# Designed miniproteins, single chains: the designs that were tried, part 70

Each design is a single chain, and the fold is of that chain. pLDDT is the mean over its residues in the fold that is shown.

## One batch from the design tools (miniprotein)

Design m2332
Fold by ESMFold2-Fast:
Structure m2332 (fold): chain A 63 residues (1-63)
Amino acid sequence: GPTIIVKAIKDYTAKTPEELSFKKGELIEVLEIVDEEWWLGKSLVTGKEGLLPSSYVVPVEVR
């Protein structure tokens, strides 16, 4: 599938170990779209992986 890069529009603090914490402006690669509200991503800043709320990010690159 296409490589999808998103940018955080808001800070997010993980509530569980499965979730990804990130800061506004952070670039994240989308690894899997789990459902409409939750995506699995990898931070391009920290290298950490986890679930992120899709409403907190906007697409910036699709390849």
Scores: mean pLDDT 84

Design m2333
Fold by ESMFold2-Fast:
Structure m2333 (fold): chain A 60 residues (1-60)
Amino acid sequence: VEEETLDAMFKFFDKDGDGVITREELRAVLTAMGREDRVDELFAKYDKDGDGVIDYEEFR
């Protein structure tokens, strides 16, 4: 996955600027891009705590 695409997606997820992305927000954007098969892999990669959210620090 291209880094520029990930940064663009992150900005769509974090609408309030609080630096947290939920699984539902991630799935919605990835599905719209035809990447729903990457949702579980990407989420597992960045959500290392298993809390069901991805922090800005975890994403970058």
Scores: mean pLDDT 65

Design m2334
Fold by ESMFold2-Fast:
Structure m2334 (fold): chain A 90 residues (1-90)
Amino acid sequence: MAEELRKQLQAAIEELREALKKAKESEGVEKGKYLTQANHAISTAIMNGMKLARLLGDEELAKEVTNLIKNMGTMSYEEIIDEFEKLLNK
């Protein structure tokens, strides 16, 4: 269901924001744990974004998710969050 996938995408974005906030407030091993949680949230957001694109038959959304996957290695966490919010608001 599109609404369920949008809720899962929103939850993943919120998890990413919270993990990044905790990572910035932490050092050493704890910082590493929160960065791992942030990366997991990114993976969850990508999966739900791709599922949403397929469900809607939205080729532009599918291209945007694919471009994000290709480029995210060169992006900041803040830029990744901004791109996911753009996907959610379509």
Scores: mean pLDDT 82

Design m2335
Fold by ESMFold2-Fast:
Structure m2335 (fold): chain A 160 residues (1-160)
Amino acid sequence: SKEEIAKRIADLIRRIAEAKTGEEINEELQEAVKLTEEMVKNKADDKWIVTTAIAVMFLGLMHVPDSRVPPSPDGRPTPVELTREAMETILEMIDNKVDVETFINTVLDRMIEVATLTLRASEEVKALDRVQQAAKLALEMYEIAGVSLSKEVRDWLNSI
């Protein structure tokens, strides 16, 4: 159900927030990839698939930096600092037990905002609808992070 997916996303985000090193989140990142693959195979709602792809991977990779995560350009706050603030907001929503649709919509919107700023997204990307924006940002984030996606997930994200 959507509630089970939201609970799995929330659990992954909380475990990532408790991690001290990039190595400690490898299991959580693999679980996020697997969850995304399961959702694609089961033809889940597009918004839920892209939110899982962008939120858990981006939060994990940016919250606990390792050699795969590039530094922020232009002397701005680092991707890690921006992601930490976004993660704190998301965890507060979980603790306040907001409804599943409000949770997923807020996570999607917040992650598009943070990823757009962090990755310096083009005006063309910003003009797309929110699901298409999230798909393009997720693909770019996976490429930068060096994370291998299955062909099915990659093809699906490219089809949006």
Scores: mean pLDDT 75

Design m2336
Fold by ESMFold2-Fast:
Structure m2336 (fold): chain A 159 residues (1-159)
Amino acid sequence: LVEPDYTLTYDLSGLDLQLHNAAINGDAEKVEKLLKEGADVNAKDSVYGYTPLHLAADNGHAEVVKVLIEYGADVNATMTGRFAGWTPLHLAAWGRRARDPRQTVEVVKVLIENGADVNAKDKDGNTPLTLARNNPLLPEEVREEIVKVLLENGADPDA
């Protein structure tokens, strides 16, 4: 009997790390390739519980968000630690890391269309709507569009 090479199990862990990096970079083709190679679409990091979908949403990568959802990403996955209760929609509404803020609006729409909870609360009671309203880093026009999309899709204005 030949024992399996433990280097192969480490390489499988490396696929999840590569998937996280591809999601950060907006590389939809690499994301799909890694998922086909057996990367876990819902793999969480050990620091804050970021899934690939959280990372794609935070960075405004709408095409990566779509690919991850097609492969079974949990649209309502929650982070841990300092960001406990943050969903991909919280990160999209916050829009802090998006290089093109217009893609943040598309990410919000795609997440909502795929069953994101528009009224999800983090540990501090923040909703995607409260984060969008209170974000001075987003251009006014992008902030207004995100707020509009959230309200049109059942966000509680008093949450």
Scores: mean pLDDT 85

Design m2337
Fold by ESMFold2-Fast:
Structure m2337 (fold): chain A 63 residues (1-63)
Amino acid sequence: AAGIVAEAVRDYTAKTPDELSVKKGEKLLILKQVDDNWWEAKSLTTGETGKVPNKYLGKVRPA
């Protein structure tokens, strides 16, 4: 399938409504890169979408 899955390597709490809160170990489908520091992602646990700092994401692999 097209797409990339990443795993949150630490907890992140959204600071604005367009950001996504994630928990360490949560799996995320990467939708697009917004800029060098932010990716738009969909949580595979909650189904919510938003932007996440890329430094909080690891284990990037094909979906």
Scores: mean pLDDT 78

Design m2338
Fold by ESMFold2-Fast:
Structure m2338 (fold): chain A 150 residues (1-150)
Amino acid sequence: LEELKKAIEAGLDVNAADSLGNTLLHEAAAKGDLEMVKLLIEAGADVNAKDIRGRTPLHLAARNGHLEIVRLLIEAGADVNAKDIRGYTPLHLAAENGHLEIVRLLLSTPGIDVNALDIEGRSALDLAEENGHTEIVELLKATPGIDLNA
């Protein structure tokens, strides 16, 4: 963390991407490194940067169950409805992977598209049902505006 702070002060491009399109923010969000995420956001990291699969840091944090990082990214202006190359939103990934509290946080976020469909026509509700995440299924079915037929 101290070495990263010094590198940023020396002019490190915090938005530099590797050959797979991964930025430091993608890595920190995927690993659950809260302090690195905070530092990178303060340093001007693009919270909506996409890797070669169209995934944002928010996709990775939601997939891996990192609730506090999901919250920070949303507060920093992350697109909660961003779709990766398979049409997956952060809500799809949280629902598929059984992250109830992240699903709850995303559903409480203004502008969330609770009915977004992936490239196979599956919603977050469909993925929760397919994966047996009963509490997430119940939460989604109780959500105003949810489409039970999509």
Scores: mean pLDDT 90

Design m2339
Fold by ESMFold2-Fast:
Structure m2339 (fold): chain A 101 residues (1-101)
Amino acid sequence: DILAKIREALAAGADVNAKDIYGFTPLHYAAYEGDLELVKELLERGADVNAKDIYGRTPLHYAAEAGHKEVVELLLKAGADENAKDIYGRTPADLAKENGH
């Protein structure tokens, strides 16, 4: 549902770096859901790979938490900070480990 709305908004010329009330960008949602195609499209359109939500989390935190290995690799190649800490001091690798990844 949310990914379909993101795709429609992008087709209409919406800002790829727009944040919702939680500070989530389209890239946060695409990374969490493991939508590799949408992650690629957002990065090509200039999405901020290191954007932080209200929890201090980047898209890489969510991809790692969900175990989406191909999305993790793509975000790292795009310049994602693997050492970024959320408001609780956790890195993407910490969240992956806590969730069995």
Scores: mean pLDDT 89

Design m2340
Fold by ESMFold2-Fast:
Structure m2340 (fold): chain A 72 residues (1-72)
Amino acid sequence: SIQEFKEAFSHFDKDGNGTILTKELGDVMRSLGQNPSEVLLKLMIEEVDADGNGTIDFPEFLTVMANNMIQR
């Protein structure tokens, strides 16, 4: 799971600086086989980007995925 998240994140981390744009979160989730609703995606973005900087680092990405993707 962590390896898949890292590979998906790295694919969208174009500059190799360890961050992605908040607008890319939906595309990252879809690459992992998820299909988040627009409402869920907005809530996840608000959770990780409370200061409105427009970027998500890898630890923030892992946190939001863990909080919203509870394994059955």
Scores: mean pLDDT 73

Design m2341
Fold by ESMFold2-Fast:
Structure m2341 (fold): chain A 72 residues (1-72)
Amino acid sequence: GALAAVERAVAAAERDLPTILKSLGITDEKEKEEFRERVLRVARLAGLDSYARRQGIPVEQAEADYEAAKAA
C-alpha cells in the first residue's frame, strides 16, 4: 500500500543521510537537522510517486490512499 511505500522510501533516506551529510561537509547540528527534515519530506513524496506509477494511478489517488491508511 501507499503507507508501506512511503515507509520504505523514508527508511532508505535515513540510511543514506549520514553519508550525504559527510559528503556535503555539513557539521552544524541545526543545519544537519534542517537538511534531514527536507530529505525526509522529499523521500515521502518520492515514495508516493513510485507507488502511483507502479499502480498506474494519479499521485492524488496515492496521497488519498496514504492518508486513509494513516487514519485507520
Scores: mean pLDDT 82

Design m2342
Fold by ESMFold2-Fast:
Structure m2342 (fold): chain A 63 residues (1-63)
Amino acid sequence: MIDEEEVIEALGLIGFAVAKLSAERTGDKEQLLEDVKRFAERFKELGMSDETVERLLKEAEEA
């Protein structure tokens, strides 16, 4: 049985991938970073690990 925490982390990664593709299409890196910060904060409240949150934020900053 898949834990809710695993589902939340998977959804967060999918959300990040969609946001990154959107930013690549529009060229708006500032919006990408803001969007990733917002959804990472929301998913952290739902049970996403601190490690995953930090990884997503780092990837958004480096993109």
Scores: mean pLDDT 71

Design m2344
Fold by ESMFold2-Fast:
Structure m2344 (fold): chain A 101 residues (1-101)
Amino acid sequence: SLLEKWVQQRLEEINTAIENKDFERALQIIERTLAALQLTATIEGKLSQEQKKQFESLLSQIVTLVHEIKQAIENKDFDTAVSKLRELQNLLLQLLNIVLS
């Protein structure tokens, strides 16, 4: 799948940004990846009611994590920012798996 390859490449770029401590770049790539996954889920219209519920739950968790990451960066709590960015990468993979179902 072109979407799967594209998202995997974005996850690698996020990883590189985290390793370089470029947290703003990591968040930009995350937000772009999230927008693409949301658009695909909306256009395809193939998600079951249970998959939609799982998708919405994951989106809520991602939105919360993005807010917490931004707060950690502002507070110069970079260890927390890294930890939460890694958690967010895992949630993006879960979101991708739902969209590809």
Scores: mean pLDDT 85

Design m2345
Fold by ESMFold2-Fast:
Structure m2345 (fold): chain A 61 residues (1-61)
Amino acid sequence: SEFEDAFRLFDKDGNGTVSTTFLGTVMRSMGQGPEVDEMIRDMDADGDGTVDFPEFLTMMA
């Protein structure tokens, strides 16, 4: 899946997570609007500043 390949590019350390700030930048570059920040906040329910691959797929779907 192209989403899997994209996630691996963003997960440069191989932790299985992506920074919400970096994810927001990428989502906006893909044509997503300012509402991306709200979507990311919703996915990052614990407020730890990261999202894992299943959360990433939920946002993209």
Scores: mean pLDDT 67

Design m2346
Fold by ESMFold2-Fast:
Structure m2346 (fold): chain A 152 residues (1-152)
Amino acid sequence: TDMARANAAAALQAMADFLLKYGELVPKAREVLEETARRMRELGAQIAAGDLATLRELLLQAAEVYEATARRLRELAEEYSDTPEAELLAQTAEVLETAARGLRAMARSSPDAMAAIAAGLGAAFQALTDGDLEKAQTALDLVRSVADGVER
């Protein structure tokens, strides 16, 4: 539980850091990304206190926030379809959708599986923030694989 909690909090912080950095690069989404980052940091801070049921509830809230943000980014990508930013918005939406799926899998997992998925998410978003796209993609693929295993 403590490892799952620590890894989950670190993952939400890494996710927030990515959104803040990416918001500077995509002005059309800046307000949405900054608000999402703020909410992720708030949820991450709350994860340090509480039992396993509280942790699961906070992870589901984080997943819902990311799903709503991904949907908004796809709407912006359609609105600005003829701009260079449209492809970046769509790609970012796909990353957030994968992360939301990981967060939902964590909420339904054993503590050990939760810790593993959280570590993968943290690594993926740290790599995205560092500009290491190959490392980020590898980490996201691992998150997807672990989430698929948890669902069985």
Scores: mean pLDDT 84

Design m2347
Fold by ESMFold2-Fast:
Structure m2347 (fold): chain A 93 residues (1-93)
Amino acid sequence: SEEKLKEAFSVFDKDGDGTISTEELGTVMRSLGQNPTEAELQDMIREADIDGNGTIDYEEFLTMMAGRTFDLDDLVDMMTNLGETPTDEQVME
């Protein structure tokens, strides 16, 4: 369900650019049951955002998550669930 994963990704895409901020990456990781340190998060950001543009596009996000021992199927399920929970809007500042 690539389409559903992209729809869930758009929930974090506040500006509609097809990208998420590096700060939102931390929130997504914690929502997936991970708790990366600031150093680990910065390493992930550096790997995904090599050009330092301050944003992570959809393909960079998927590549990074796949490279970090994430199961793509688990990621899809979690992203779709996040997009359907009304409480996510209260957690996102």
Scores: mean pLDDT 62

Design m2348
Fold by ESMFold2-Fast:
Structure m2348 (fold): chain A 59 residues (1-59)
Amino acid sequence: MEVAVAVKDVYTDAPGFLSFKKGEKLEVLEETEDGWVKAKSLETGEVGWIGADYLEKIE
């Protein structure tokens, strides 16, 4: 699986978007050419969209 690490804390209550903490590991499920990533938190199991610039790919 492709794994990325969050580079900052993000909190959102917007439907379909993911909240996460700096250092949280996320599985990359889908990438768009518009700079959005659909990811699953490996800590919480939640799935949502996040900006690609909030992630550093590690695997």
Scores: mean pLDDT 79

Design m2349
Fold by ESMFold2-Fast:
Structure m2349 (fold): chain A 67 residues (1-67)
Amino acid sequence: SLAEELVKKYDTDGNGYLSAAEMLEGLKSLGLSDEEAYALIRQYDKNKDGFLSAEEALAALEEALAL
């Protein structure tokens, strides 16, 4: 899926985590505003460490694609 391709593109270390900055770029590439992108990142960053697991990143991108 497009979401899976975006996770692969921005997970440059292959460690299964994306930074908030990488997620922001991915979400904005889908047409989201800064406010919408930050809201989704906050929703899925459960531990508030500024990183999303690949599972959390996929869920956020799939939610964005459903809009």
Scores: mean pLDDT 76

Design m2350
Fold by ESMFold2-Fast:
Structure m2350 (fold): chain A 58 residues (1-58)
Amino acid sequence: MKKYRATKDVPKTNSKFLELKKGDLVEVLKEVDSDWALVKSLKTGKTGYVPKSFLEEL
């Protein structure tokens, strides 16, 4: 189970996307494809999709 940090703010543009602030820690639950991951915010416990390019592995 790998932990990642958001490298920039992720806006909630869609009900399925997870809103993140730069520096927020997330857990990757599933890599959906090469561009998107399903993650859980460690701050809020909410789950949603984010672009993998916005995440930095810790």
Scores: mean pLDDT 78

Design m2351
Fold by ESMFold2-Fast:
Structure m2351 (fold): chain A 89 residues (1-89)
Amino acid sequence: MLSEEERAELERIFRRFDKDGDGTLGIKELAEFLRSLGYNPTVEELLKLLDLFDKDGDGTLDWDELLALMERLKADEEALRKEAGIVPE
């Protein structure tokens, strides 16, 4: 889970990419946000994650949904590292 300090930093970065100031990030802004944090997800992976967290289907993430996505992405990154680094054919 994200700490309160991590959440505060993410909120600051979120506001930088929330160009419209509507409190949500579109898919493109989300990709730039994640890249700013050192993640480089593919468009296909981003769309899959959005489908899981954007139940409203707006194609944008509210702050709370973004936090949930970040926690999932962090967990998936660790799982991916384990599988890609350890799993033999």
Scores: mean pLDDT 68

Design m2352
Fold by ESMFold2-Fast:
Structure m2352 (fold): chain A 58 residues (1-58)
Amino acid sequence: GPLYRALGDFVAQTPDELSFRRGDLLEVLGQAPGGFWRARSLATGEEGLVPGAGLEPV
């Protein structure tokens, strides 16, 4: 999927969510409800839900 960069830090609040740090690169895999996207961290390979508003296109 398309690559995005994290604009800030995010801490997962549920097991389905993915934590990230400012500057992390994320591959967007799909859409989810509530403004969340399914994404994969390029640094760790982990997948989860991330807030789409916290990301910018690379």
Scores: mean pLDDT 86

Design m2353
Fold by ESMFold2-Fast:
Structure m2353 (fold): chain A 87 residues (1-87)
Amino acid sequence: STIKEFKEAFRLFDKDGNGYISAAELRNVVGDDLTDEEVQDMIREADIDGDGQISVPEFVHMMTRLTGEKLTDEQVEELVRQMMADL
């Protein structure tokens, strides 16, 4: 399911377990599968300033756009809630 996929992806990126994804963590996980430009696009979509951190809601919006998933506001809230419950 989309919720499980996004949750697993967030866990893969959140190596520190602090509830945020750093730019370095993102590049480390997807750098082998994506170009540096594609990784940079993901970071830009999350509007990361200086610290290179992506919150759970920002991550969900970014992944939804990249995967083309059509999620309702309620589905986004449910996904964020489930991901936060595991952090």
Scores: mean pLDDT 66

Design m2354
Fold by ESMFold2-Fast:
Structure m2354 (fold): chain A 55 residues (1-55)
Amino acid sequence: FTADDAVKALQRSYGLDVDGVYGDATRLAVAIFQSEHGLAVDGIAGPQTKAALKA
């Protein structure tokens, strides 16, 4: 499970284009996911966000 896998999983969950590209729409989706899961909202798929996506 790589950084690209985490980004693609998030893109799939939010109905975005599953291309692994960290664009503005993907950054916004990461921030929403972080907010919904009580994580620090920075829009970056860091270790905490990746761990939450694996759970």
Scores: mean pLDDT 72

Design m2355
Fold by ESMFold2-Fast:
Parts: C-alpha cells; sequence; structure tokens
Structure m2355 (fold): chain A 65 residues (1-65)
C-alpha cells in the first residue's frame, strides 16, 4: 500500500480530513512503522501489528518519564 492509499483509507474509515490523515500517518512513521504495517493496523487484520503499536507507544511514553 502506498502513502496515498493509506491517507485515502484513513479518510474513508475514520471520516477525517486529508490533513488529519496526513498527521496520523506522520505519527505512525515516528513510531517506526512502514506503510504495510500501518495498513495492517488500520484494517485490524493482523493482531501482531496492533500489539507492536501498543508496545511502541508504551516504550515512547516510558522514555518521556
Amino acid sequence: MTEEEIIDLMMEKHKVSREEAERSLERYKELGFSNEEIEDILLRKNPERQQALFERQQARRQALL
């Protein structure tokens, strides 16, 4: 899935603006996710990717404490 396809998917699934979808994409990229991994997270078809998202968010939170 391309970056544009992910933005379109976010807009369709979450009914958000393009600007909000782009910011969400940037946030996932900051956590180190590839376009393929972001697709899996958004479609919720891969529980391992959901777990990775949770773990990376927790690790980032812990680093700020």
Scores: mean pLDDT 75

Design m2356
Fold by ESMFold2-Fast:
Structure m2356 (fold): chain A 65 residues (1-65)
Amino acid sequence: AKEELKNYLMEKYGLSEEQAEGIVEAIEKLLEKDPALLKGLLMKEYGLSEEQADEIVAKARELGI
């Protein structure tokens, strides 16, 4: 699950391995606890659009993260 999400982030959004790992960690910590904070963090820290942040959250849920 984590490795699949990491590869998805790198391939689709051109993120580095370090950036993808950071996003996976943020998702694990915040997805269930504070999804609004997670979305804002993805947009602000990683330069992702609202649509891209929503896609990433949906993919993480699909993969059971």
Scores: mean pLDDT 82

Design m2357
Fold by ESMFold2-Fast:
Structure m2357 (fold): chain A 67 residues (1-67)
Amino acid sequence: MAEATVKSLEDMARESGRLSLIDEEAGQHYLDAVRTAAESAGRAWGEEFQKRALEAIDAAEAATRAA
């Protein structure tokens, strides 16, 4: 369950990264929403999950911008 949530957040972060390449403001708003969702999930699953989810989001965004 937690792994599926991390994967979903990671996929959303990739979409945010692509949006940022076209429209930085829209991409940033979407990324902020995804990060908020990860923080909310972290409150339910704990700090370790929140850290992992946020790191996955950061990695996905960086990979999308680098590609």
Scores: mean pLDDT 70

Design m2358
Fold by ESMFold2-Fast:
Structure m2358 (fold): chain A 76 residues (1-76)
Amino acid sequence: SMELEELLEKLKNAKSWREFEAVTLELARFIYEKYPELKEGVEKILLETQKLIEQGTPLEEVKEYFIKEFKKLLKE
């Protein structure tokens, strides 16, 4: 989906926690509406992302983790 590709590009370009949170919420809502079968996978990624944030992981590492796992969910 062109919309999904645009959202992933916005996520790659996020430079702050505010931007990262905004884009991840948009991505989650998009998946919940268009690909409900992937909802459980997205929720699992969000939970693991929250654990990384609670551990003090830097934004860039959290962003790389989310992008990697989300792409894996979409293609595998």
Scores: mean pLDDT 82

Design m2359
Fold by ESMFold2-Fast:
Structure m2359 (fold): chain A 62 residues (1-62)
Amino acid sequence: KKYKAIAKEDFEAKTEEELSFKKGEELIVYPIRKGNYVLAKSKKTGKEGYVPINVLENIEEI
């Protein structure tokens, strides 16, 4: 099961497990959580990593 989301703000990865992105980027979100983080994939770069849930908006199931 997958979702799409839009980045509410810029985020810079602090570890290799995390994904960096800019405000307004589209992400594919997977229902795989690690605390307040969720696994996502950048539609722009194809890279995957954990992102804070609180920086995502317009989350829709796809």
Scores: mean pLDDT 83

Design m2360
Fold by ESMFold2-Fast:
Structure m2360 (fold): chain A 61 residues (1-61)
Amino acid sequence: YKPKIYRALYDYTATKPGELSFKKGELLEILDDSDPEWWLARSLSTGETGFIPSKYVEEIK
């Protein structure tokens, strides 16, 4: 419905296929948060999508 924009609190390097790497301070749009630990996100800087650890990001509005 509305884009949920989150900010990365820490750098993350993808360890498995389907995960998204990002840098601290990067803005991520959350596409699916149905799992409590792994969310599907899109990087606003690169446009790439992948799963991210939910504990590494915080919501901004």
Scores: mean pLDDT 82

Design m2361
Fold by ESMFold2-Fast:
Structure m2361 (fold): chain A 152 residues (1-152)
Amino acid sequence: SIGLSDEELLELARRLMEEKGVAERDRALILDALERKAFPADEADFRAMLRTFIDMDTPEMANVLIQLASRAMQTGDAATQQRAEFARLAGLAVYLKLERAVAAARAALDAGLSPAEASALVAAAITEELRARYPGLSPFEAANLALKEVEK
């Protein structure tokens, strides 16, 4: 196997949340989602979970969110796919240290936007911030360069 296994991902998340002093309720919510490979069915719990990942503001936890979103996408339900896409974009914004895109994700959560509306807002913010950071590059080239800079 390449990358993190489900068990490795769960253990990484548990350790990082304990190190950051994440509240027990929020830790339980995230650990349950990772064990089930699915986001909470409750909208408030889903939003609380995403807010916790964003507030931790670490590339490692952002990667946990991206990995969880990838696993959740395998369920095949359209609503689940929309939630997974919003989670993936929010995780990507934190992982790439895109401050404006992270602010857009927070604003979407605070406004109670649907996952589809939130995804559109965050995707636009990522595109604009990458264009500003790497002028003259295509979106694909800019994203790849941002990834390489985080991995240094």
Scores: mean pLDDT 85

Design m2362
Fold by ESMFold2-Fast:
Structure m2362 (fold): chain A 75 residues (1-75)
Amino acid sequence: SSLSVKEYVKAMTRAFDTDNDGYLGSELKAALRFFDKDGNGFISAAELRHVMTSLGEKPLTDEEIEELIRQMKAH
């Protein structure tokens, strides 16, 4: 399963920083597009892990990344 870049940005903001402004959203979209090998605007869970380990001022654990991925896949 994959999700759109916009949905990942929204979920990440809700999970880690509810007050993020447009700057972080734009930077995150650029990073996610770089990992979007298919160029269709969607990103896999593996690519999301890579992005999450690179962003933020504090390191994220694998458990925190897995929780985010699970929430994104749950409907």
Scores: mean pLDDT 55

Design m2363
Fold by ESMFold2-Fast:
Structure m2363 (fold): chain A 65 residues (1-65)
Amino acid sequence: AVDHLKLGEYYYALGVEAFNAGDYEKAVEYFQKAVEYFEKAGVTDESLKKAKELLEKAKKLLEEK
């Protein structure tokens, strides 16, 4: 659904902002939401892949902080 795609993009943007601010806890939360909404939207493309990659990276950096 178009709404799920827009929500995924919105949370992805919030995750990137949190990640760049060094707030890896919020980045993890937002990227988890982005992945959830992209999957519900039926996205299997670059957007889902990027969200998953950044989610794992944020989790790793949260562990190291």
Scores: mean pLDDT 80

Design m2364
Fold by ESMFold2-Fast:
Structure m2364 (fold): chain A 116 residues (1-116)
Amino acid sequence: MEEQKKELLEAARNGDLDKVRELIAKNPELATATDEDGRTPLHLAAENGHVEIVRLLLRVLMEITDDPTVVNLKDKNGNTPLHLAAKNGHEEVVELLREAGADPNAKDKNGKTPED
């Protein structure tokens, strides 16, 4: 189980869409896994601009939780996936997250919103 969580987190970070699909197909609950910094696969895909992985993870999260607030989960630094996408200039990911209900007014530990 821990191996699969680490593998999914790394695949989401690196843009390995096929590996993300494989792992999610076996266990959709892995989409809620967190690393040591409290980052989910959605955080890592958003930070690195992996549009298709973000689309897949948003769909899976809605299927397993029915809770739109999962897109607003904060890492240990107070960053949501929207913060990480915006800080790195990934505009298509920013648009996807906003459409999924991401809060553009959420503040990180330094009081900054995703648009700051």
Scores: mean pLDDT 84

Design m2365
Fold by ESMFold2-Fast:
Structure m2365 (fold): chain A 63 residues (1-63)
Amino acid sequence: MLDAVAVEDYEAKSPEELSIKKGEVLRILEVLSHEWVLVETEKGEKGLVPSSVLKPAPAGYRP
């Protein structure tokens, strides 16, 4: 399972984007482009976030 951690807060600018907070663990569902990733939160919310606000995390990582 490919997980990522938010390195900074991000506020959604469109209905397709997801608002996230720094330190939040996200599951990567699909890499849509070089700049955009489809992710899922621990609460089951899905949306697009910029790849620049994410860093890779080991499977099962808990901050």
Scores: mean pLDDT 76

